# Ledger of designs, part 63: designed miniproteins, single chains, continued (2)

Each design is a single chain, and the fold is of that chain. pLDDT is the mean over its residues in the fold that is shown.

## One batch from the design tools (miniprotein)

Design m6172
Fold by ESMFold2-Fast:
Structure m6172 (fold): chain A 58 residues (1-58)
Amino acid sequence: MLSEEQREITAQQAKISGREFGLPDEVIQQIGDLLRQGRYDEAVQLTSKALKSARTPR
C-alpha cells in the first residue's frame, strides 16, 4: 500500500465495504476521495464515524 496504484485499490475496497454497511453514496465518495489524496487519517476518521452511525446502538 505504498504506491499510487495501491492507494487506488484501497479506495476501491473502501467503497465496497461502505456499500456492504449501507453507507450513503456521498459518504463513500468522500472516503474514496480522501484515500486517493493520501489523507488516510481523515479517511479513517470519516469511515469509523460513518460505520458507528450506520450501526444501531445495542
Scores: mean pLDDT 71

Design m6173
Fold by ESMFold2-Fast:
Structure m6173 (fold): chain A 64 residues (1-64)
Amino acid sequence: MKAILTMMAQNAIHRLNRAVREGLVSRSTANRQISRIQDALNNQDYYGLMDEIRRAQATIERAR
């Protein structure tokens, strides 16, 4: 489970950075969400991590 959630977090960070490059999401919004994802990873807060990944997905989808 840990490895899968870590990969999902890395993918969410990658997608946020890509969305900024594509002009879909602001850099400040992406940095805020990336910071929250990294904090959840560092604290091993797997439920919080899942919620932050969902927020990242919603941010990208809402921007479209």
Scores: mean pLDDT 80

Design m6174
Fold by ESMFold2-Fast:
Structure m6174 (fold): chain A 61 residues (1-61)
Amino acid sequence: MEIEEEGRKLAEEALERAKKSGEKNLQKSLAEVATERGASEEVQLKAARIMIEEVQAAKAA
């Protein structure tokens, strides 16, 4: 539960930062935000999965 919530917040912030900066490399944005927040590898993996799912959902919709 906590890991999923932290992962979701990390994914949201990384996507927002990438959008504001025009960064197309979402993994780079995720790594920067994760480092700033001190996110664990497990939380980073969860956030990466959420970002992929959101991108796929946007393409399918």
Scores: mean pLDDT 77

Design m6175
Fold by ESMFold2-Fast:
Structure m6175 (fold): chain A 76 residues (1-76)
Amino acid sequence: ADEVGRRAIEVGARLSLLVMKAFIEGGGKIPEELKPLIDAGQAALLAAEEAVRAGDHEAARRHIAEAEALVDELEA
């Protein structure tokens, strides 16, 4: 529970900052090349939240790991 919640908060915060940075650097628009990665990261976080609500902590960890990998790619 603690690990999953902590990782979800951390990756969610990282994704939000990356979206804001992309928006500012894009002159008020998210670059088209970043949209698929941002959308996939948001979808993975939503899936993790749904898994936690269903009590499926293994699925939640898998989806959080997916979101973390997408955020790592966005930061590269």
Scores: mean pLDDT 82

Design m6176
Fold by ESMFold2-Fast:
Order: sequence, then structure tokens, then C-alpha cells
Structure m6176 (fold): chain A 71 residues (1-71)
Amino acid sequence: APEMRIVAVEPSPAVLAPGESMEVRVTVEIDGERRVLPGVVLATSEDEGVAFAQDPEARVGALARVPVLPP
């Protein structure tokens, strides 16, 4: 399976309280090609969250630690 990695998330930083999530746009790299996919960021603390994106065509997903800001 091709490897997928998150290279950018917009908005960054996401403005979220801990435990909140929002839809984001995620730029991913799959086999050297960049694509923009819908993704989600979940805030795990006041300063940090996790972004998730999945490419249904490649059947791969990626997670990345991302900064967040409190509302």
C-alpha cells in the first residue's frame, strides 16, 4: 500500500477547546504526489491536537500531531 503523510493542515492552528473537533483541509503526500483531502482535527489539550485524513482511493490514512489554540 502507498504511504501517506500529512504535510499541511488548514486552518493551522485550529481554534478548539480540549475534546472539541472540527473539519479541516489536509494536504497529504502519497507516493510523492500532493493532494488536498477533507480531514478532522481533535484537540487533546489547550496546545495540541491530532489531525486525521483518509484517502478512499488509495485506502490509506494518516495521523499527525498539530498545534491548537484555545477559543
Scores: mean pLDDT 79

Design m6177
Fold by ESMFold2-Fast:
Structure m6177 (fold): chain A 91 residues (1-91)
Amino acid sequence: MAKEEIEKGIEIAEQAGNTLAVRWGRRALKLLEKGKTPLNISGALGDLELARRYGPPEAAEHFKRAIDILEKEYKDLLDKLSKEVQEYNAK
């Protein structure tokens, strides 16, 4: 489902000629295809946030939905990564 929203956002951004949003959206897709690890999901979320900020409003809505889906679906994985970073910095 997140991939579907990203693909829709890319299509709309491409039709609008917004090359920045297309680039960031495609990068997010590649990270998710590489593997659904905490680092890849975190990286994809960053790329989607950039696509949302620089994309046209209609494409931005799809990128926002993809962000919300990924954050909800992978909340435990992302929370674990955050704790590991906190523990590492505390040592």
Scores: mean pLDDT 81

Design m6178
Fold by ESMFold2-Fast:
Structure m6178 (fold): chain A 95 residues (1-95)
Amino acid sequence: MTREDAERQGRAFAETVFYVEAMSELKVSPEELKESEELREKVEKKAKELLEKNKEEVERMVEAMLLYQYRLEKKLPPLRSEEELRAFRAEWEAE
C-alpha cells in the first residue's frame, strides 16, 4: 500500500469517527438515518462542523491511522509509547 493510500484511509477513518460523534450528539441511530433524508443531512452538516472545529485532531487521527496501516502491512507489533511512535514516523517518512 502506498503512503497516499494510507493517508486516504486515515482521512476516511477520521471522517467516520466524527460522523459517528455527530450521530451521538444528535441522538440519531444508524437505522433512523436509513429512513430519513432530513436526519442524514443534519448528521452530515454536524459532522462537517466537527471536522472543521477539530482540524488538528483530525490530522493527528489521520497520522495515527496512516502509521497503524503501515505497521499492519509490515506485520510489526503495536507501538508501546508516544516516543516509539515519533521515532517510527521519522523513519517511515525517510523511506
Scores: mean pLDDT 72

Design m6179
Fold by ESMFold2-Fast:
Structure m6179 (fold): chain A 80 residues (1-80)
Amino acid sequence: STDAIQAVQDEIAQAVENNDLEALRAALARLEALVAAGALSPEEARGLGYNLIVSGENLKEAGLEEQGALLIEAGKRIAA
């Protein structure tokens, strides 16, 4: 559901803010599982994936290399 996607997006944002890599990995895995289970249309999944790639690139520019790389890789899988 859209609500479940939004809740996991909030978890991702919180994990990034807290520098909690374990929480970030877990939240991204939950997001990918929701998308795989059909929580989004193919168009919505591509949009979400591209947004994650952009967010990850912004994090890398801010010096959060590992967090940024995790978002980019998850975004590529979701957009595919």
Scores: mean pLDDT 87

Design m6180
Fold by ESMFold2-Fast:
Structure m6180 (fold): chain A 71 residues (1-71)
Amino acid sequence: SSHQQKLRREFASLLPAAMIRAAAGEPVSDEVLERIRRVAEEYASTLGPEEREALLKATEEALKRIREAGE
């Protein structure tokens, strides 16, 4: 659906940008991390149960790595 595609595009924009910043040693704000989590949860809600679980797990692992890089 167009709504699912919009959520996918927003997620695909936010998470890689945060990952690139973290890899470069640049700070990523808690506000950005919270927004990534919210968008991921909303996008995951449009997927099947297996894909939803996999996406949420991968997202939490990525957010953990970004937070650890900021410490």
Scores: mean pLDDT 85

Design m6181
Fold by ESMFold2-Fast:
Structure m6181 (fold): chain A 87 residues (1-87)
Amino acid sequence: MKEEAEELFERADKLYQETGDPVYREAAELAHRLLVLIDSADPSDPELQKLIEEGLNLVREAIETGDPELVEKAREVIDKAVEKMTS
């Protein structure tokens, strides 16, 4: 999971530098948030791990398609994961 989030961050950052499209900047920000979340999350919590996996998949799709709606969905899922950790 951590390696995947780091790869997504690097891909999104590079695409933003090449295209200037804000979708890639937002995807890079979300990938970085997932990296921080993965480092802090209990790996044995299946619900939290499922949310992280969903977030990673949405960020990946946003990078592949350039769809800002997928960025917003990823943000919502990541926010839910953070809330679960603080509850």
Scores: mean pLDDT 83

Design m6182
Fold by ESMFold2-Fast:
Structure m6182 (fold): chain A 97 residues (1-97)
Amino acid sequence: MLSEEDFEKVVEALSRVPGAVERLNEILRLFEEGRLEEALERLRELLEEAGVPEELQEKVLAHLEEGDPVETLRRLKKGVLEKEIEEGIKLIERAVE
């Protein structure tokens, strides 16, 4: 099982990649279409680009293979989106205050 701490590290790394939410949406679509090999390859590329450590990448991929990949990807996408919103709010607060 992917730990809460491992999940948060992945979300934080992905939130620094431009268009990460859009890329996660494409990966999610590939899983929903049954294109598992292509979906896993694109996810690995995204994790590598985000600077996620290799051992953590392997944990994420293993969790997807053993669990519900669609639910896991939706959870990652939600976490990334929430992180981007938090950063946007902080930027606005600094500009106003």
Scores: mean pLDDT 78

Design m6183
Fold by ESMFold2-Fast:
Structure m6183 (fold): chain A 90 residues (1-90)
Amino acid sequence: VVLDEEELRAKTEELIAAEKDPRVREAIRLFGEAAIAANRGDADRAVALLREAARLAIEKAVETGELAEADVPAAEAEADAALAALRARL
């Protein structure tokens, strides 16, 4: 199913407007752009954007204390594994 890119952009902007943390807003923006790239069949771009969003999410988790800095390599490896699995399905 091909998503309506205008609807996807509007929903992404709505989520960004509801979020006050600039790092989380940037992660939402990257996620929205990744969804548009995937909808266009650009799997490489979609994965690259999702990897950047995952990096920002990890940084936020470390800052809030939800993730210990020592666990960052494991979290990054988990994100990379999930993205490789997604790439294989796109």
Scores: mean pLDDT 78

Design m6184
Fold by ESMFold2-Fast:
Structure m6184 (fold): chain A 120 residues (1-120)
Amino acid sequence: MTPKERLANSRKVLAQAKEALKARDKEKLKELILNNLRTDPVTSTHIALAGLEIGLLSEEEVISIFEQSGYSRKFTKLLLRNVETGKSGVLGAEMQWLNLSPLTSDLEELRALAERLAAE
């Protein structure tokens, strides 16, 4: 898969995540995270954070999903915290910003949607 194809896939996944959040479709949101976590862990983590913010997913459910993909509980907690706070995380600065700079607007739209949905 080329970098352009990876970017297009990340945008498609984010669009599907936004629809799942609007519909409060927990099973679809979990499916999107599971299917993309190994190939696109940063986008998948942002989707998990959005599900947590609206109360659609619990932290324990997110940890369970990540463990199904081979991630440890400790690593998952660090990843969620580092992505949420914008700190250089366990994935490194280049993974978070160089690979994701074209997705910044899409990720901020996901966050803004989650904040609106969390407000009831």
Scores: mean pLDDT 75

Design m6185
Fold by ESMFold2-Fast:
Structure m6185 (fold): chain A 100 residues (1-100)
Amino acid sequence: SSSQQDWFDTIVSQFWSQIHDYMQNTTPKPMSDTQTQTIFTQMNTIINNSVTSMQNNDFVSGQNNIDNMVDFMINNQVSTTVMSSIGMDFENSMQSQLNS
């Protein structure tokens, strides 16, 4: 729906703004393959929960899940490359649901 698209555009813009600001001001930290896999698995769960919230028009829970995801990545010093990949996965997953 248009309301879902408008919310998605807002949330994606806010997410990328926070991640890009962090990437510009943070030194990249290398991560092991095991750490990377663990982070991706946890982030996929949060992304799926955000998609479900959007489908149910629960945009407040959707926003809170994404804010928690950003905070988790920053607080755990996730590498900027991994953050960028997670952001793209999030954007693509949400956009695919809107196009479905």
Scores: mean pLDDT 71

Design m6186
Fold by ESMFold2-Fast:
Structure m6186 (fold): chain A 75 residues (1-75)
Amino acid sequence: SAILQRLRDVALTLRDLILAQRPSADAATQKILDKGLAAIDRALALIDEGAAASEVLAAVTEATKYYVEAQRLKQ
């Protein structure tokens, strides 16, 4: 599915961004980034299990919310 391929690409890109930021982040930000990574792992597992695109999108959306929250803590 083109939608599932797009969601996989987004999840992998977000994972790379989180992994790049995590080493320089403080402990509070690392905890939020770790929640983002867990949501990405769920999204990838859902894709591999053939779950509905809506379930994958929900997991990717959750990961994005944690990534945005981690950026907000820099303010």
Scores: mean pLDDT 89

Design m6187
Fold by ESMFold2-Fast:
Structure m6187 (fold): chain A 91 residues (1-91)
Amino acid sequence: ITVKVVLYGKDGVVKELTANFSTVESAALYILAVLEDAKLLGAEKVEITVSGDPKDTRYLGKLTEESGKGMGWEVEVEYNPDGTVKVTLKK
C-alpha cells in the first residue's frame, strides 16, 4: 500500500509526502495522523492518493472520507479503475 499526501496552503503546495505500508491498519493510522497534522498546520486543501490492492484502497478511501468529514473537511473521493483512490479534502 502506498499513500501519497499533498498539503496545500493559500499560495499552493506546502508539502508532499509518500509512504509505503505492508498492512491496511498501518496505512489507516498514517492517514489519520496526516489529517490531524493538516488541521494543526491550517492546510487549505489535502490530497491523499492511495495505491495498492483495490480492496485495501477502497476501505482506506472510505475511512479517509468519513474521518475527514468528522473533522470538518469537505471531502471528494475518486475511485479509479486501476485501483487507486484519490481523496480531496477542503476547508
Scores: mean pLDDT 73

Design m6188
Fold by ESMFold2-Fast:
Order: structure tokens, then sequence, then C-alpha cells
Structure m6188 (fold): chain A 82 residues (1-82)
């Protein structure tokens, strides 16, 4: 539970334009792991598969792909908190 709250907070900060700072300080693998943990908690199997594919295919995905996943996960979190 504590780790989930921390990961959700990180995703919100990333969506607010701090994504590059996070990647510079922690690396892309850490960001992918955070997104994966939130997606698994939400039961979003489609997003879990997309993140796993990104991890397996390396760094060929774009910043727009990352932003779309972050937006989706934050919307699902907000819907679950209603």
Amino acid sequence: MEELEKNIKILKELYEGKALDFIENHGIDELLNIMLEVAEFLGDEETVKKIEEMKNNGSSFTGEDLEEIIKRLLKLVEEKEK
C-alpha cells in the first residue's frame, strides 16, 4: 500500500512535466517498473503487457508512448478513488 501511494505520486509529478528529471536521476527502467506496479495494482492487464513489451524491446518507444501510459494509469486511479 505505501509503495503504491509513492508510485502514484511519482506518476502525477511525471505527468506535470518532471519526467525528464526522473529519468535523468533514476533511469528509464525505474520509471517502467513504477508504471508496471501501478498497472498491476489496477488490474489493467493491457497496460501491463504494453509495459512488459517496452522493457523487452529496449528503448525504441517514444516519450509520447510513456505519457499515454501515465495518463491512462492516473485516470484509472482517479476512477477507483471515486
Scores: mean pLDDT 73

Design m6189
Fold by ESMFold2-Fast:
Structure m6189 (fold): chain A 118 residues (1-118)
Amino acid sequence: SEEQRRKQRENALKAVEEVAKAIGDALISAGMDPETAERVRKAALEAGKKAIDEQGLTPEQAMAVTIGTAIDEAIRLGASPEAVLKAAEAGSEVLKKMGFEDIANALLAYARERAAAA
């Protein structure tokens, strides 16, 4: 229904906003320049919002898009492997708290592989 779609969208938006904030905070805590960390946070948030608005993704799917985009953008902007892993861990913790441990673990594996290849 239209009401169910609205509630799902609201929940997904809150989830991607929470994930993007956690990632940004983790990057700064890991020693990334605040301006660069903000670029990663904004790119991740925009990707998550786009996934919700264009594809109607569930909260966990939109969070996965947000985390994956953050990993790729952090690497592209020269983040250390430690910073990439801390960002992925911070975002994935939100997924784990929601009960999506398998998705969280897949994203952490992706972050480890991408950080090692960079």
Scores: mean pLDDT 87

Design m6190
Fold by ESMFold2-Fast:
Structure m6190 (fold): chain A 80 residues (1-80)
Amino acid sequence: SEAEKEAEEHLKKADEAFEQARTAVQNGDVDTARAALKEAWEHYSKAVQAYKKVDPEKAEQLREEATARLEEIGRQINAA
């Protein structure tokens, strides 16, 4: 479906931003990590919104999983 394609595109961008945040944390670049983390949150949110239109249960699962992963990176940023 179109909503699934939109969600997949946003998931790809979110995963790219998430990896940028992880790399930035590893390099001690807190400002870059924060910017990438914000970008990952935006794209995961859009993916969740797209899934809500076709599969609300999957949307909720994705929200919970993405929140946990991004909060872990956020804690690492705050600890740096």
Scores: mean pLDDT 85

Design m6191
Fold by ESMFold2-Fast:
Structure m6191 (fold): chain A 91 residues (1-91)
Amino acid sequence: KEKEKELEKMKKVIEKKVEELLKEGKISKEAANIILEALYKILESKSTEEKSEIIREAAKKLSELGYDPDEVIDIIIEILIEAREEVEKEK
């Protein structure tokens, strides 16, 4: 029950941050969709191997769109950290 509420809250933080990046013109709509999909899959993943595969696939797709893989990885990590902090902030 608590785990499901944490996931829903993290998804809301993720959506808000990706939407902010899109509104600021820092990423395209295609890049936003790739990042959102990857972050949702990471939250639902049960193993480190699955998380690594999701990050690798997202970085590859975003590189094909012309983004720097290192910058993309930093964005994904920052969003995940912020989503986790938001959940922990109320406990």
Scores: mean pLDDT 78

Design m6192
Fold by ESMFold2-Fast:
Structure m6192 (fold): chain A 55 residues (1-55)
Amino acid sequence: HMIDYSKINNGGFDGYTITTEDGKAIPVAPAGFVLSDDGKTYVEAKPDDPNAPKP
């Protein structure tokens, strides 16, 4: 087993997951990142998308 330092899930300490007092990890997307289709990886938001997206 080895640690992926270059992965988005473990690359940044911006706050992907915040450990609460209960020991729960709350997934938090850092500014400029959004959840991918998989819902497991955070990817960079569309930088060329100046307008807010619609559902």
Scores: mean pLDDT 50

Design m6193
Fold by ESMFold2-Fast:
Structure m6193 (fold): chain A 73 residues (1-73)
Amino acid sequence: MIEELQARIDEAVAAGDLEKTKQYLIEMADLAERQGILTPEDAQRGKEKVLQSKSAQQARDNYEDVFTESVRK
């Protein structure tokens, strides 16, 4: 469920846990793709930016930017 996964992302970011933040954001991108919220291309772009991130907060910001652009069409 997206809400539960978002809560886990928030906790990982607050803890500064880069590895868990990346894992949960990748799972969020996969879930959003499966639900038709993100295209496969936008989901892949989001994952690549998350993997290149050097901090938990940067990973979250990079994912949110891709998600916001995608939802606007």
Scores: mean pLDDT 80

Design m6194
Fold by ESMFold2-Fast:
Structure m6194 (fold): chain A 65 residues (1-65)
Amino acid sequence: SMEEKVRALEAELERRGPVTVAQVIQIMRRLGFPDSLIGEVAYRLQLKGSTFTAKEVVDILRELL
């Protein structure tokens, strides 16, 4: 389910610590998120900075769901 994918993403991001947009794209693609959703998350992250916490990434993702 989408909620299971979001939880898996959050856990992976928390394990890694702060991540780049490129790392977020790689992880989301590996977890099977749709390319359209990955693109929108990547776009919004790029507008905000260069490195992101799990909370910052998940908050943006949840705004899109």
Scores: mean pLDDT 89

Design m6195
Fold by ESMFold2-Fast:
Structure m6195 (fold): chain A 56 residues (1-56)
Amino acid sequence: GPAEGARAGREGAAASGGSATGIATGGFMGKVLAEQGHDLAEARAAGARAGAANPA
């Protein structure tokens, strides 16, 4: 569900070296993707991109 998507997005952003902003963005993107029926791997990948775009 959305909570699992948000968690996957935050984990992906943290793993890519994201700042607090990157992690928040990754969580939001992961939640949205899960709400749209995407799997957790896609949510995590979106989080990783958000973390890379917003590095610590």
Scores: mean pLDDT 82

Design m6196
Fold by ESMFold2-Fast:
Structure m6196 (fold): chain A 93 residues (1-93)
Amino acid sequence: EKKKELEKELQELKKKLLKLNEEILKILDELDKKGENSAAKMKEITEETKELHEKAKEVLEKKKKGELTLEEEIEFYKELIEEQEKIIKKLKE
């Protein structure tokens, strides 16, 4: 039962991350329509997210080896969500 609760939490976090990704794409499209330099902002964001991409690789490797706990995967998705929320805030500046 506890495992099912953690799996449900993980699915909710994945759904939230997808919605945040959609919001980022919408903001970038709106910036481009205003003639603002979305490409320069995205370059900075790409540089800032490099460490998170390396961490994602490590998490995926642990998952393939059966070493990743549900709690660790949940924690990782919370970090992804926090980073996406920071990106949205930065894009809205």
Scores: mean pLDDT 78

Design m6197
Fold by ESMFold2-Fast:
Structure m6197 (fold): chain A 106 residues (1-106)
Amino acid sequence: SAKKEKALKALDEAIEILDKLAEEARKNGNPELALELEIEAGIVAIVKGVLKSLPLSDKEALEIALKTLKRVLKFLESLTGIDEKLLNEAIEEIKKKIAELEKLLE
C-alpha cells in the first residue's frame, strides 16, 4: 500500500533525525542526551518493525505512525542541552511529516 509505505518512510526519516541529533550530542560531550535520543530512535524502530510485519489496514498503519511521530515531537520539544537551531529544524521536520500523514487520513 502506498499509504503504508509513506507511514514507514516517515518513521525511517524520524529515526534518521533522532540519530543525527544523538551524534551531535555525543560530539558536544553529552553522552546521556545521546543515549536518550538513541532510545527514542530504538522505540520508533520497534514500531516500524511491528507496522511492517502486521497485516494492518492503511488507516491503522497511519494512525500508529502518527501516534509515534507525535510522541517523538513531544520528546524533542522537552529536550535541553542541544543546539537550538538543530533542535528547531528537527521539530519542524517532524511536524511536516505529521501534517503529511494527517492529510492521508482525510
Scores: mean pLDDT 90

Design m6198
Fold by ESMFold2-Fast:
Structure m6198 (fold): chain A 77 residues (1-77)
Amino acid sequence: GTAMSPEDYLKKLAEKLRKEEKLDLPELLTEKQLAELIKRALEEEGIEVSDELAEEIARAIIEGDTARLQALSEEIA
């Protein structure tokens, strides 16, 4: 099968971060550091994202803005 949709991938990434108690890291991580982690994770799946797009995704994750995450995921897909 094809790689997971970007939405499902980001959702599972968030679950994995929670499992490893990294969900609290956003208090210590900057948006840019989280964006770098997201960019690397997506790049492993062969998905190219700009630094600006990765930063917007990181911000949406930190803010819990699911609507923004869905819109940004569509740009990656």
Scores: mean pLDDT 65

Design m6199
Fold by ESMFold2-Fast:
Structure m6199 (fold): chain A 83 residues (1-83)
Amino acid sequence: MSEYQRRKIEFQIRLLLGEYSTGPDVQVLTVAELIELIGEEHRELLFEILMLDPNRLDAPVRLTPEGLEELKRIAELEKEERE
């Protein structure tokens, strides 16, 4: 399993456990806002990793600062794996 695939699965597990989606510093962003922050080239990854319907750009996503930073790191790994 690649580092990218491993970290993607681990992120999903931590998101479901609330480690990246609960706490005093939690931010609520839409999928569209996350695409703007992370990059449009990662659109497919965002819907997959967040386990969301691809048509739900308005879907609210709850992320801690730590969760958002890990999501950005996973996006960088996706870019490297495509090369």
Scores: mean pLDDT 81

Design m6200
Fold by ESMFold2-Fast:
Structure m6200 (fold): chain A 58 residues (1-58)
Amino acid sequence: SEIEELLRAVAAGDTEAGRRLSQKGKELGASNQGIVGAGAYAATGRIDEAVRLLLESA
């Protein structure tokens, strides 16, 4: 999914993907805490946990 692709790009150190993730998270209705937490999980390679947190926050 687009969300997983953005989270994987964030994990790879793509700073522009972080901006896009924030925008998409807001479109989904995710909280700021959910978006930040998802980014932190992605940075540690935990993509499935990042997706779950983002969606639970919506």
Scores: mean pLDDT 79

Design m6201
Fold by ESMFold2-Fast:
Structure m6201 (fold): chain A 66 residues (1-66)
Amino acid sequence: AAPPGTGVPDPEQGYEAGKFAGDGENARATSVAAGRAALKSGHPPPEVGDTAEQAAEAMRKAAEAG
């Protein structure tokens, strides 16, 4: 969904999302690897039940962990 909106959606999220867009490949690859490992063990991704903000934080942390 892409509503017209009247303001920016969460400048912090946008800033971090834009930041990860530059490093998105590494962040996404690390996040996918972590999620795949969790699925393989029969567990959902570590932060499945968290909020979108927590998901972004987890992705950043996963990328940092390498």
Scores: mean pLDDT 50

Design m6202
Fold by ESMFold2-Fast:
Structure m6202 (fold): chain A 85 residues (1-85)
Amino acid sequence: MSPEEIKKEITRRIMDILVEKDPSVKPLADEILKVLDDESLSEEEKDRRVTELLNKALSRMLAADPAKYEEVVKESNEVARELLA
């Protein structure tokens, strides 16, 4: 896979993990996935928007439930490690 395809796959799996742990973040996760699939946006603009939305989702989760945040971070790191290996 290209580096861009790997990054998109990692992001998709992280969104699945986030929604599984906290369904209330689904609207933010759906918005992130729409940004990734938006062919009218540059890669730089996609990275910027995804980062902003992801930071919002993670900050809300950390404030509401630090234990779920730690599980998401751990599982996300495992996904990234496997796909980048």
Scores: mean pLDDT 79

Design m6203
Fold by ESMFold2-Fast:
Structure m6203 (fold): chain A 129 residues (1-129)
Amino acid sequence: MMDEIQERVRELARRAAELLEAAAKTYEEAAKLLEEDPSYSEYAKIVRAIALQARNAAGALRRYLSMDPETAYRELHRHAGALARDLDRHIAETREIAKKASPEISKVLEKGAELLEAARRLLREIHEL
């Protein structure tokens, strides 16, 4: 039973890291588009901060996955809830910026939010195991 749970937690964490890496790239693309208009300067900074946070979260998950299975399980279970909560804030911030941005930029931001929501669901599942 525990070995099966540990394997599932590792698979969920690997998938969450991939989604967070994809989100970081999507937010970096959105930030570049926002930077083309000086009126969006503050939103570009927020979006770049979300990209960095997604990259850091993916990196943390990859580091835990590189540990022995027992330590990896412990660290992933310990940190998944906090990571999921951080993603809730970034999803909310993204949606507020998307409402104020052009339709083209809004579509990229909504894609980023969807990737963060997918990662958040997997992190929540880890926390509940």
Scores: mean pLDDT 90

Design m6204
Fold by ESMFold2-Fast:
Structure m6204 (fold): chain A 61 residues (1-61)
Amino acid sequence: MPEVVIPESVPLSELEKEDLKYLIENKDLKGIENFLEMAEKLLSPEQYALLKEMIEKYLAS
């Protein structure tokens, strides 16, 4: 089973990381979309791009 690891350069709380891991593991595309919409408001464009790329990589595998 692929372990979902959130990069330290993306400043998410432990609860936010656990929520995201759950959404990715369950392939909840709508939940991930809602999470990304929230994260875009909290993160820099660079951090948001890194987070989005990581999520897409896990979903593609």
Scores: mean pLDDT 77

Design m6205
Fold by ESMFold2-Fast:
Structure m6205 (fold): chain A 77 residues (1-77)
Amino acid sequence: MDRGIAMIGRVTRAHSFADPQRMRDIIDRAASGDRDAQVQLAAQMRSMGVSDDQIVDILMALSGVSRAEARAIVAAA
């Protein structure tokens, strides 16, 4: 949990979001297992130039999904 949040914290500090509250809501829902929120988070990170491998590692650390599930989420984004 802490590692995933720390990784996202580094990404959000490097890139600005138009709505920080919306980003917090997406992160919280993604951590709780909301697939739509996980896809939204992956799409947002990809748009900021985060690599697919880094997004997979973040999703695994944040929501406890398997690497295969994290790859499927990134593919859906």
Scores: mean pLDDT 75

Design m6206
Fold by ESMFold2-Fast:
Structure m6206 (fold): chain A 68 residues (1-68)
Amino acid sequence: MSEEEALKLAVEAALRLMQAGHDDETVYRAAVTILVHYGFDREKAEELAKKAVEEARKQLAAGITLPP
């Protein structure tokens, strides 16, 4: 999986968790776990997870949500 594909999936997962009422720290930890499962090392997973949480929060604030 490419970093671009992984980031898109992590943003989607983060957005779903945020819509379910989870805080940014919980979402970040979940995103790291998902990215490690996809084969990224911890350092890269942490970098991508941080970007995913920031992007998902921006999308949610802008009124962008995943379909029901």
Scores: mean pLDDT 82

